# Ledger of designs, part 46: designed miniproteins, single chains, continued (4)

Each design is a single chain, and the fold is of that chain. pLDDT is the mean over its residues in the fold that is shown.

## One batch from the design tools (miniprotein)

Design m13584
Fold by ESMFold2-Fast:
Structure m13584 (fold): chain A 66 residues (1-66)
Amino acid sequence: MVEDVRKAAAELGVPEDVIDKVVASMEKARAQGASRTQQLTVAGVTLLELGIPAEKVNEILIKALK
């Protein structure tokens, strides 16, 4: 899951510092008992907060689900 999001974001040209923050947010949510869907929601929200366009965020999440 986390690796799938990292790989998808890297393939779509998201900077590594942004990816690291997204992964950290997902791992924090996972440690708090978040479901897979909740972890993906955290990833999407974090990407949007860090300035990644909504269209690109949707592409990342779709790729991570495959």
Scores: mean pLDDT 83

Design m13585
Fold by ESMFold2-Fast:
Structure m13585 (fold): chain A 85 residues (1-85)
Amino acid sequence: SAAELHRDGISHEPLSGEVYYSEKSGFAAHPEDVREYQLGDTDPLDGSKLVLKKAEDVETTRHISRREAIEISIDRGIERIKEAV
């Protein structure tokens, strides 16, 4: 698991097709990852709205890998538990 996360090729997968993009933070993710890991309609970093755009039309300062999507989903789950108490 750790060796997979440390592989540059996996962490730097290029964006293609349509992506959810935050114009405020430069965050981008594939629609399937947003849906599967329940990232929602907002950027996990600053809560700004995500907009569907073509990968070619966005200047991403950060794109999300599948591994990062899982980590964000876990962190959001922990925050929801804290908010519910």
Scores: mean pLDDT 57

Design m13586
Fold by ESMFold2-Fast:
Structure m13586 (fold): chain A 91 residues (1-91)
Amino acid sequence: MVSKEEIEEVRKELAGLSPTEIAQLLDELVRREHELKTQLANGPSPELQKELEEVQRRLSALINIELTDAIDRGLEHSKRLTEVEKELEKL
């Protein structure tokens, strides 16, 4: 599991980015992970392994942030629907 410090660093990078820019960053990290895995399959390299671990940690942190934010948005939407339902009961 990624550290809270790495999640905080990635969250700071995401601050001010549009959803499109975040999606592009995710695609870039996924592509880089695949490239590094392919290179490592052709020959072991401590440098490539370290880079793969860094890319995987960043990717895991980004996914964790996006999933948490999506869940929080879903919960807010559910809360809003419950408030509307309560108002309708008063009519």
Scores: mean pLDDT 72

Design m13587
Fold by ESMFold2-Fast:
Structure m13587 (fold): chain A 89 residues (1-89)
Amino acid sequence: LSPEQLELLRRAVEEIEELIKKYGLEDNPELQKALERLREAVESGDPHEITRALVELGRAVYNVESEKKEELLEELDRLAQEVGEALQA
């Protein structure tokens, strides 16, 4: 990955963390684990690990019992598209 792609991914991780906090899910242990895994994957710079971590995060969000789950999923889908484009560019 290029330095620009890694910077974009780090910003995406920060935005995901803020979204989780915005929707009151910051204390959800499965989301905390998935987010930690994503941070580790981004720091590794391995596109395969990053893709896997993003899939795991999406699965964790899908399994959350929350009134705001659908809204959070929509915002995460937007970020996932941006990340996917960055990794393919």
Scores: mean pLDDT 77

Design m13588
Fold by ESMFold2-Fast:
Structure m13588 (fold): chain A 85 residues (1-85)
Amino acid sequence: MSLGEAVSALARAVQEAARATPELKKELDKALRELSQKVNDGDYEGAIKAAEELKKLAEKSKDPEAGRRLKEAAEELIKVLEELK
């Protein structure tokens, strides 16, 4: 999976989780913005930390399926980022 594909999949999972659990939307949007900024800066360690925060937010999801998809998308992105550093 390319970095762009992994980021796009994660962004989609974040939107799905935010729709399922609106009270998490602000934190999800913030973490996704920080992740995108870190990726653009080439700060892959910082991007991994932001993705790990998205995994923690996924565990707070009231929709187990949306939470699972977000967690899986974040884990796939972490794998891609670890290969790039």
Scores: mean pLDDT 85

Design m13589
Fold by ESMFold2-Fast:
Structure m13589 (fold): chain A 100 residues (1-100)
Amino acid sequence: SSRAEKLREAKERIVEVAKEAEEKLKKATSVDEAKQIVKEAGKRILEILEEAEVPEEDIKKVEELLQKALNSKTMEEIKRYFYLAMVEALEILERLLKEE
């Protein structure tokens, strides 16, 4: 179905955003730099999920994890919550693909 294609494209796009963000985060030397990377990557991921017509309640789960990353005080916590947000987004897309 066209929806299944859209969900697969969203998954591929999120993996690409996550890889790019991970590479930038490896080079980040401050909490402020890490938060900026997560903010930009997070915005792209939320846009991808919205374009793929993921339910608002599922998008909100990813947004809440991204917000926890941005409210974190350490580089380790920022990276942890960002990773959890990526895992959540991919698990949502995989679940929706199985429903097709």
Scores: mean pLDDT 89

Design m13590
Fold by ESMFold2-Fast:
Structure m13590 (fold): chain A 62 residues (1-62)
Amino acid sequence: QLTVAQTLRILDTDNKGTLSRAFLAKALGIEDVAAATVDEIVSRLRKAGYEATVEQVLPFLA
């Protein structure tokens, strides 16, 4: 099973070391970027079967 950190690295296709909130919103099916809070992103990752916390996701957000 991929860790959250490994999954976020794979989603960083541009190798920038960070992911835009807009990119993560689109990847996770969140239609409104303003609704793509860290908590919502974490919630969507957990629903997808990943053990995700705010602390693991926050460093990857631009």
Scores: mean pLDDT 69

Design m13591
Fold by ESMFold2-Fast:
Structure m13591 (fold): chain A 88 residues (1-88)
Amino acid sequence: MVTAEDLFELGKEYYEKGDYESAILYYSASISMLESQENPDKKLLADSLANMAKAYLKLKRYDLAKEYAEEALAIDPNHKEAIEILKE
């Protein structure tokens, strides 16, 4: 059984290899799985959204990076990585 955490970890693995498009696919799958749950892991959801934003920054998709970072902050206002993405 594939979990949202497994998909998140795969996304991180592809991000570290420089495959940002594959990282986004796995983060997106993690987010979709979490959003289908009645009581999702909010920390994992915020982490997945923030890391998706980080991957979009690497692809120079600044508008998408901002949108996903803002979604992460809506779930966790103290999310360090999301704050760093929005910091000028």
Scores: mean pLDDT 86

Design m13592
Fold by ESMFold2-Fast:
Structure m13592 (fold): chain A 79 residues (1-79)
Amino acid sequence: PVATGELVQRALTLFREILEKKGADVSDIEVADPPALGELPAEEATRAMLDGFAEEVVKAGVASEEEAREAKEEALRRA
């Protein structure tokens, strides 16, 4: 079993790598922890973090909504 924090960090790392391979610079993108992260099941916590990261990436203009969605889905599958 993987601790929730480890799963979240793995998924976030994969998400960054996927977008960086597509030419997006995500190094300065900051994502806030969702409320009650520690109370969520690991999979739900990971999805919440990736959703927040995807929103920040789109807001910063470094990726489109579709690119962020595809990267999020791939990161979740590989996490």
Scores: mean pLDDT 74

Design m13593
Fold by ESMFold2-Fast:
Structure m13593 (fold): chain A 84 residues (1-84)
Amino acid sequence: SKISFAQYKGKNPKEVAAELTKQGISAAVAKSVEEAASLATTEGYAVDIKNGEVHHFQNGKFVETLDGSTTIDTKGATITFYTS
């Protein structure tokens, strides 16, 4: 499914991850962007709840930074929330 993470800016990362998990999305909480990258596995997005930035990782490597308003396809990806 496709989702914009801008709607979660300023929310509690644990609550957001729990809600998305209930919707069938692979979602987790990390203490830092580095931990989020390690949880990304093959495909993943690290979402900074504080500033709204989304960092895209593939096979544990950084690919790009996207604005939170960008629509992300969550299929096959792990979404990890953290706060800077």
Scores: mean pLDDT 81

Design m13594
Fold by ESMFold2-Fast:
Structure m13594 (fold): chain A 70 residues (1-70)
Amino acid sequence: MVTQELTVEVEAEGGKDPEEAKELALQQLEDVLRRVSEETGSRVELLEIEEVRVEGDRATVTARVRVESA
């Protein structure tokens, strides 16, 4: 069993306002983590959201995740 902590950064555009941009970026983060888990067979857990930056209709989310391989 190998456990590794990684920092993941995702960016989303197209929100009508900064709050929608945040929601889109958070949804993108969840989708990315889900795909990685499915493709690698690893368990991926979100540990914390370190930072959320919003600039108009664009949001960037930086998250710390734990990946556990069999």
Scores: mean pLDDT 79

Design m13595
Fold by ESMFold2-Fast:
Structure m13595 (fold): chain A 90 residues (1-90)
Amino acid sequence: EVEELKKKFEETKKRIEDSLAELRELAGQDPNDWVVQVRRLAVEVEIEFLLDKMREIAEQAKKLGHEDFAKEVEEAIDRYRAELDRIRAA
């Protein structure tokens, strides 16, 4: 049901926001530190995985006829992708 998808969306949003905050912190650290490099890669992979989970939520919402909610999820994906790309470019 749509309430389960909304719950998954909120949980995934929190995880992405936490991961983006960690990635921003790591971006301020020594880029030649291998521990920093490994952790950055791990966090970036986690964010990509969570964005894929959001895409699944949007697809399920569309399948159930909840177009407004699907659009909200897709807009969130676009915002998080833009933030991830901005951090990567810095």
Scores: mean pLDDT 86

Design m13596
Fold by ESMFold2-Fast:
Structure m13596 (fold): chain A 90 residues (1-90)
Amino acid sequence: AQQQVNYALGLVYDAFLDVQRANDLSVEVSKEVLELIDKAGDAAHNGDWDGAVQATDELLELVKEKAKKSPETEDLIYALERLRQAALQA
């Protein structure tokens, strides 16, 4: 459980960096995304799976509403859905 969530968090962070390189997020939204990634990671580290799911759901909503539609953004959404599923199975 923990290893799968940690792996999925790594995929989310890597996909986020790709979205930043593509300039698909504003600086303000990128800061909000990073804060929510940190929140999800902290919740997962503490075994707060409900908190990890909540932070991931907030991330998914933020990215879907405010990011430019691109392959990089679609990869980030996919990584976030994998993180959500891993946290639910923990």
Scores: mean pLDDT 84

Design m13597
Fold by ESMFold2-Fast:
Structure m13597 (fold): chain A 92 residues (1-92)
Amino acid sequence: SAEKKLIQRFRIFDMDNDGYVSLEEIKQVLVDNGLLKETASNKEVLQYVVQMMRDDNVSDEIQQEFIKELDENDGVLDYQKFSEELKKRLGS
């Protein structure tokens, strides 16, 4: 599913394997892979991730929840908790 693919991508961004991803960690991975400039803002990093979600057919509801979680947690996402909440909402 798109949700499973999204969580797998967050695991790639989680270089410390602590279950959390920050916009700074995401930026570092994207810069190291030549996908963003070192001068990219946090807003540009967020826009890149949202576009990645759209390309992977992640629903608008999940995209909005991701943005909300980052905004409420100062740019840090507990993607394990996020994955558990998505599983509860999608029912299986």
Scores: mean pLDDT 77

Design m13598
Fold by ESMFold2-Fast:
Structure m13598 (fold): chain A 79 residues (1-79)
Amino acid sequence: SMEEAKRRVIEIVKEAAEKGILPESVYRLVQRLYEEGVPLEDIYDFLKAVLDQIAKMNPEKKEELDKIKAELDRIYREA
């Protein structure tokens, strides 16, 4: 379901923030977008832009960010 997909996205972003791969502010923003009823497509587009920007600023994190992007792409495709 779309709601299950959104929950899985939140969990991935939370784990990435806990590991220091993503800023905690990104996790908090994604939680807020979910609570405000923002569609999964818009949350996904936002996260792709954020991941691309962080990879550009932090090349050392590219492999971990690419892994997160692949997981998000899978969840979105399966929703």
Scores: mean pLDDT 83

Design m13599
Fold by ESMFold2-Fast:
Structure m13599 (fold): chain A 86 residues (1-86)
Amino acid sequence: AEAEARERLRAGLRRLIEAAERVRREDPAAAELTENVIRAAEAYLRALDGDTSALPTAEAHLKAARQLAQAGQKETARRIFELAEA
């Protein structure tokens, strides 16, 4: 159960990185938002694999991504999550 939940979370974070990288290639205006999403997901993967010192870095990049989405990139953020769920 716990190991299975961790494996699903890792898979989800990897899909999120792939989705954000795709959106960044398609839309140069999304570079800052997508980079923060990628950096947050990469840091969460490091924390999940035992490097808990990566957690503050993950939270900082997630906060930056949320701020950018709220400032005018809500549709771009939505597209990243839709692609990650496909």
Scores: mean pLDDT 86

Design m13600
Fold by ESMFold2-Fast:
Structure m13600 (fold): chain A 55 residues (1-55)
Amino acid sequence: SAADEAAVRMSEAALREYRAGIVDADTVRQLIRAVAERTGSPGVEAKLRELEAEL
């Protein structure tokens, strides 16, 4: 869905900002966890958990 695509894109953008030193790991982790809890797609949730593991 468009919401699931947005959740992945936002999480990838947040991870890029973390790698650039703009945001801390806890802020990104909280964002990813929040969007993972809202998705109805197991595949999207799994992708979001993989992004969280890169912190």
Scores: mean pLDDT 82

Design m13601
Fold by ESMFold2-Fast:
Structure m13601 (fold): chain A 95 residues (1-95)
Amino acid sequence: SGGDLQAARNKTLQITNLILLEAVKEGLYDTELASKILDASDEVGKQMVEQGIDPNKVSDKEIIDMLLEVLKKILNEEDFKIVEKLAKKVLEKLS
């Protein structure tokens, strides 16, 4: 349903926004990269609904792992390593 997808999108966007904010802080923000990260966030939200994952029970690490799996398919190796490093920093701050 639209409600389940919206909840999944909101949960993934919260984590995605933290990654984008970390990119800004490190001088790594790029509009094309940010667009791809946001596209990956939407895809993760859809995958959560398709797999019956409850957005209220999923861990931040599980969301980041799903996000990185999607990004690995769409980013080049250099950009992927940048996002992986940023995601690791976000996880360390959330722990």
Scores: mean pLDDT 85

Design m13602
Fold by ESMFold2-Fast:
Structure m13602 (fold): chain A 80 residues (1-80)
Amino acid sequence: SDLEKELEISRKLAVAYRALRMMKKEGKISDEEYEELVKEINEATKLLRQGKLDEAMKKVDNVLSKIPKEYIEQAEKELE
């Protein structure tokens, strides 16, 4: 359902933001790359609010693909 897809996208956005924030705190991402990826998260959030679920999912998945898996796994654990 669209609701389940919206919840999945929302979860992925939260994970992406949390992971980027951890990387920023640990000095594992540049200020420029952090700002760029946060802008992409904000764009995905706007698409989600507009009901453009496929576009929102593709954008958040693109952001997640640029984050090391260890930070994604840690962010997921913290959001349990």
Scores: mean pLDDT 89

Design m13603
Fold by ESMFold2-Fast:
Structure m13603 (fold): chain A 86 residues (1-86)
Amino acid sequence: KEEEQRRRIEEIRRLMEEKGEPVLSEEELEENAKSSSDPELARLIAELIKRARLNAEKVERLLALVFSLSDDLEERKRVLRELLEE
């Protein structure tokens, strides 16, 4: 369990380190955050996408990794905050 979470976090870090073509503008990221059921989680995900300049395929993978971190929404947000504070 702990090893699996660590592996998922490492995959997210690798996605963030890969530089790519920006897919979404800041305006588009803000609009997506507003439409989400949890605006904080959406904003944290948007910040990761922005920092890593992820394309659509990598965004899909990032979402899968984030949602595999924990079944607890607050735990997911905690991990994302830690990644962004690095």
Scores: mean pLDDT 66

Design m13604
Fold by ESMFold2-Fast:
Structure m13604 (fold): chain A 87 residues (1-87)
Amino acid sequence: MAEQRAAIDKMLSTAEKAVYDLTEEDKEQIEKAKKEILKDVEPYDLTELAEKIIELLLKAFKGEITEEEKEELRELLLEIAEKVAKA
């Protein structure tokens, strides 16, 4: 649990830093990775949750994400991680 949360927090922190340092090529690779993650989540009937996470991540990469949206993204990622771990 705590380790998964720490990993997600680190990933979000990296994404925030990456918004300022990422090249367009790096952003394209990240978007491709997001699509693969979405495919893996579908078997758990979490499509709606995954779509919202992708939308919030896209806002984060554009630098448009609010503090409230960052917290929501963190919670949604934790929820998916917990469901995947239980599967």
Scores: mean pLDDT 59

Design m13605
Fold by ESMFold2-Fast:
Structure m13605 (fold): chain A 73 residues (1-73)
Amino acid sequence: MKLIEEAKEKLLEVAEKLEELGRTTAADTIRKLVEAGEEDLPYAVAMARFAGRALPEVRELAEEAVRLYEKYK
């Protein structure tokens, strides 16, 4: 698997957790950005980072997604 796929998987985990917390619009936005392609991944990462700052429940997942993306870009 490409290392960038790990970042995508973690972003989708953030989206799933956001959906569980009732943040469906944020979850859908992250999923769409991940599915759109690698050019939109920085925006998905930025959304995840913002969600992690606002919601402690997703912070660890968001921080891991950011770390994986920064490592592989």
Scores: mean pLDDT 80

Design m13606
Fold by ESMFold2-Fast:
Order: structure tokens, then C-alpha cells, then sequence
Structure m13606 (fold): chain A 98 residues (1-98)
């Protein structure tokens, strides 16, 4: 599955940056699949806290930017900055799941 390949690449990228997301693979699969479906329908997220997320979680935001590029390449969709911020919050959540 392209979704599984993308999620496994996100986990690899995060690991290179010192974050272990492997325990949250199922969460990432579900949320990335929903995100891709919404983006394909032209339904984009709104995030008024985008700048605060970028400042508070710079490492997670950098991983989210790389994840967004990967999603754009694999699915032929555009990932707006507000959806990059959403991916960053998802990475923060995935990191805290024990």
C-alpha cells in the first residue's frame, strides 16, 4: 500500500531526527489515509495556531515538512502549510504514545 510505504518513510525520517514513532504506526496509518483522502477532495485544514506549532515543535515541524513533500510526491496532491502544522501535531502525539 502507498499509505503504508509513506508512513514507514515518515517513521524512518523521524528516527533519523531522534524521534521514535514506531509504536504509533497504526495511528499514523489512519490519520495519513484520512488526510490524503481530504486533500484529494480539495478539502484543506485550517490551523490558526500554525506559527505557534512551528515555534514550539521545530523538530516535529521539520519532519512534518518532509512528510508533506513525500505525500505530495506519492499522491500528486498539494499539502498546504496548515496541513503541515496538523502533521506536526500528529507527530507530537505519536511520540507520546507509549
Amino acid sequence: SKIEEVVDRIIEIAKEEGLDLSHSRELLLTQVELLVENLKKGQIGENPLRDEIKEKYPKEYEIAEKAGELIEEEFGVEVPEDDIAFIATLIVKAEKES
Scores: mean pLDDT 82

Design m13607
Fold by ESMFold2-Fast:
Structure m13607 (fold): chain A 105 residues (1-105)
Amino acid sequence: SRRKLVEELLEGAINDVRGAGELISESDPESAERVRKLEEEFIKYAKEGKKDLKKLKEYTEEGIKKVEELGRILSEVADKMPATKASAAGVLISGAYVNLELAKR
């Protein structure tokens, strides 16, 4: 069903955002609070999208903005990260973006 697919895509995006946030926060503790706040705002939008599929597009578009902001944070701190962790965080951020675009339609 569309509902089940959307729920799976949004759960995938939440897991990707959390994974990327953990890698960034471990490598740059000064960014940890900014990342945590962004993750909380993102998760709120993802949960609201699950509750009302008619508003899914609006909530996924807001979620995409949060994923883009997380990508900007990664770009700022990538030089402080091991290359493998920076790469992994980038892959996770890209995965979250793809999952949100698919959930949006």
Scores: mean pLDDT 86

Design m13608
Fold by ESMFold2-Fast:
Structure m13608 (fold): chain A 85 residues (1-85)
Amino acid sequence: GKRTLKLKVTIHTPEGPFTAEVTVTVLDSDSTAVATVTSPSGRKFLVVFPYDSSLKVGDVVPALAVDLETGERYPATAEVLEIKE
């Protein structure tokens, strides 16, 4: 099936952590999900996290944020706020 996830993403940069809410559409066959997040300073990050169909509201999964201009990688987390089917 298809699901829409509302996520709270926290990215840990050297300047300090920031949070953003993003919406991602995933399929049951997906093993990873990706979202684009823009920081308060205008920097864009690709956030990659593991996905499977057992993921539920309240789960917090480890994620990786990649700066789209520099390729620098930062630790991140994705918290599942809502799931729509």
Scores: mean pLDDT 82

Design m13609
Fold by ESMFold2-Fast:
Structure m13609 (fold): chain A 61 residues (1-61)
Amino acid sequence: MSNEEITERIIKQAEEMAEKGEYDVAIAILEMHRGIALSEGDYETAEKIDKALKELEEKVK
């Protein structure tokens, strides 16, 4: 499995949690995986997750 496939799954799971009203859980999952990507030097993955985080934060506000 590629890191890209794993990242897409994580974003989808976070979106599904947000649809159920579990925004805190969705944001926490994305923040955790963004931190891992940054620590590994995977800036492309971190950027994709950051975009998903911004979209979720806009829905909450």
Scores: mean pLDDT 79

Design m13610
Fold by ESMFold2-Fast:
Structure m13610 (fold): chain A 64 residues (1-64)
Amino acid sequence: SALKEELKKNLKLGDESKDKKEAIEHYQKARDAALKLAERSKDEVEKGVWLIQAAVMDLVVKKL
């Protein structure tokens, strides 16, 4: 799905960014994509996986 590609792309760009502000922006976009995937998930387990991914991105941003 487009959201899964957006999540994957922004996660990679965040990891590869040498600039802290650019890394934060990409991780925030990845978090937003994960939250949208959770909203669209009909399965509670799949929803939980995306919510955990979003929480991980939030923690990464907090530590930058």
Scores: mean pLDDT 85

Design m13611
Fold by ESMFold2-Fast:
Structure m13611 (fold): chain A 89 residues (1-89)
Amino acid sequence: MYEEKMAEINTEFAKEAETSDLEKVEELRKKAIEEIERIAEEALKEGEDEKRVRLLKEISIALLDMVLAIHKIEEENKRKKEAELLKKL
């Protein structure tokens, strides 16, 4: 089912993102979006409900965006901590 394929892409992305830096997470997100869009296109071609396919695609992409947002916050916090340490020198 296309729902399972989209869920698998999100699961693989989350797993790879856990051990990756922000730049790599952004690259992985781009690839995951391309795969989700391909899965959605194939589902529509097979006669799946267009509204449901679009909704699940949007939810799947939103989950990727949430993981990226967490990594951006962590990277910003790291930069702030490093800047504070440099001010002590």
Scores: mean pLDDT 80

Design m13612
Fold by ESMFold2-Fast:
Structure m13612 (fold): chain A 91 residues (1-91)
Amino acid sequence: MEIEMGELFEKLKEVLKKKYPEWSDSEIEATAEMIVDSLFDYLKEKAESDSTEAKERFKLRVSVEDIKEFAEHLSKVDPETGELVKEVVNS
């Protein structure tokens, strides 16, 4: 199963807004973008890929397995954000 990075970004914003209703829309968007960018960097490092198309990253399709692996890796340094990413993928 695969998800488009743009769809993941929208789902992250929805979950963040529900979990942190006191945050501004700008803070929610910035946090979701940071998570998506971190996932993109994780996939790039794992693949040893020199991708030049970071601006089209939102059109990339990512396997649910890779997202879960990233969330587990993220949970080792930021357990709260890692659990949030797992929640998004399991919904």
Scores: mean pLDDT 75

Design m13613
Fold by ESMFold2-Fast:
Structure m13613 (fold): chain A 57 residues (1-57)
Amino acid sequence: TEEERRKSLENARQRKAELDQALADVGSLTPAQVARLRREKALIDENLKYLEELEKK
């Protein structure tokens, strides 16, 4: 359980970094791609906050 949670946290952090990298060059993306990536980032940010809250318990 703790190992699985740690792996999930690591995966979420890695995905967030990938999304941040993609969004850093927003001028090369279409509005639809930007909207999709921002939605994904919001979901990852929410998931990270949830996992970090679980770590505090």
Scores: mean pLDDT 77

Design m13614
Fold by ESMFold2-Fast:
Structure m13614 (fold): chain A 98 residues (1-98)
Amino acid sequence: AAPPRLVTFTFDIKASPEEAAKIAEEIRDRLKAIGALAVEQKGDTVIAQFVAKTEEEEQELLDRAKALAAEFGVSLTVGVQAPSESEMVETKIEVKPS
């Protein structure tokens, strides 16, 4: 079993300030509902942190984040950091509403 990982989802909202604020609020509420440890907003960017204890939990969180990004048409960047790692492994995922 892998050690628990910190999973960070960064949602980059490319909209007007008014629309970005509305989208950010909805994204924050949805992330809190799915169990985010922390959710922070920085302008047009929403950052959420989760702790994944298994690969299945990590995949479920990734699938939920991808679905959310697709729903709002925003860019998603995923960062995964193991407790003993000094380097964060980041993957940028581009999603489109279908």
Scores: mean pLDDT 75

Design m13615
Fold by ESMFold2-Fast:
Structure m13615 (fold): chain A 75 residues (1-75)
Amino acid sequence: MVEEVAEALVAEVKPYVDANPDLSKEELREILLKMHKEFIKHLEEEERKKLKEEAKKENTEHAQVVIEAIEEVEA
């Protein structure tokens, strides 16, 4: 389910972000990209497609990181 996949992706990252509040925006982006790639590579192809479409709808900076992670996993 697309909403649950997106929520799970955020839930995987939140504890790490909360534990490391001193990270810079750039460092956080790189860590998020790496963690999202690890999560996304375990998703089925259909789940990745749905997640990418949901991320495109959100039009947020975090959504762009998710899209980048999916594209790098698919490359």
Scores: mean pLDDT 69

Design m13616
Fold by ESMFold2-Fast:
Structure m13616 (fold): chain A 97 residues (1-97)
Amino acid sequence: ELEEKKRELLELVRKAVEAYFEALQGSAKMSAEMKAELEKIAKVDASEMSEGEAKALLYQRKAAELYEELEKADREFAREAEEEMERLVKELLEKKK
């Protein structure tokens, strides 16, 4: 029932992380600087975004919206999904490093 939404959420998180690394690889900017820039862009409509930056932003926004839906439907299940997302992000970051 909520399993499909959780699977979609985890898939969006995976895509966001992959897009984030694509953005970093296509730029000479360090992770901290790129992170600040992506967070800045998330607050405004697209201006000068690379493809990787645009993908990361879109997937992050979709994941956040889906998480809000899960939290409204079942807060306990959303908490479990959050734990799985954190585990997934850590795994993806470790494989990239």
Scores: mean pLDDT 68

Design m13617
Fold by ESMFold2-Fast:
Structure m13617 (fold): chain A 119 residues (1-119)
Amino acid sequence: MIKEVTRDGRTKTIGIIIPPDSEEDLSVVLQQIDDVDGIILVVDAVKGVTPMTAKILDAILASGKPFVIAADSVDKPEADLEKLREQIREHAGKELPIIETSLETGYGIQEAIDYLLNQ
C-alpha cells in the first residue's frame, strides 16, 4: 500500500508494507520499495520475524531508503515486543527504528509517519 502524505506544502510517498502470505506477492512488494520516499514495514509482534518478513527487511536495508518498523498488534496479550526487537537486531546485526502500533486501533500509525517525515 502506498500513501501520499503532505506536510508544510511538500508531498512524500510512503510505502506501508505488510508481509504477504505468499511468494507470488513478494515481487509486487519489492517493486513498490523503489517507488516510495520512505517505508513503514509492518511486523506482527505476536508472530515476530518470519522468513517473509526477513526477506522484505533485507530488501529495504539494501534500498538505502528511510524506513521504520511498525511493531503491530501491541494491544494483543500474546505480543512480545522485546523478543521482536531482539529478533530484528540479530537479523540486521544492529538496532533498527521500531515504533509500537496497532492497525486495528490506529495506535502509533501517525508516529511512524511523523518519524519518516523527519528523516
Scores: mean pLDDT 77

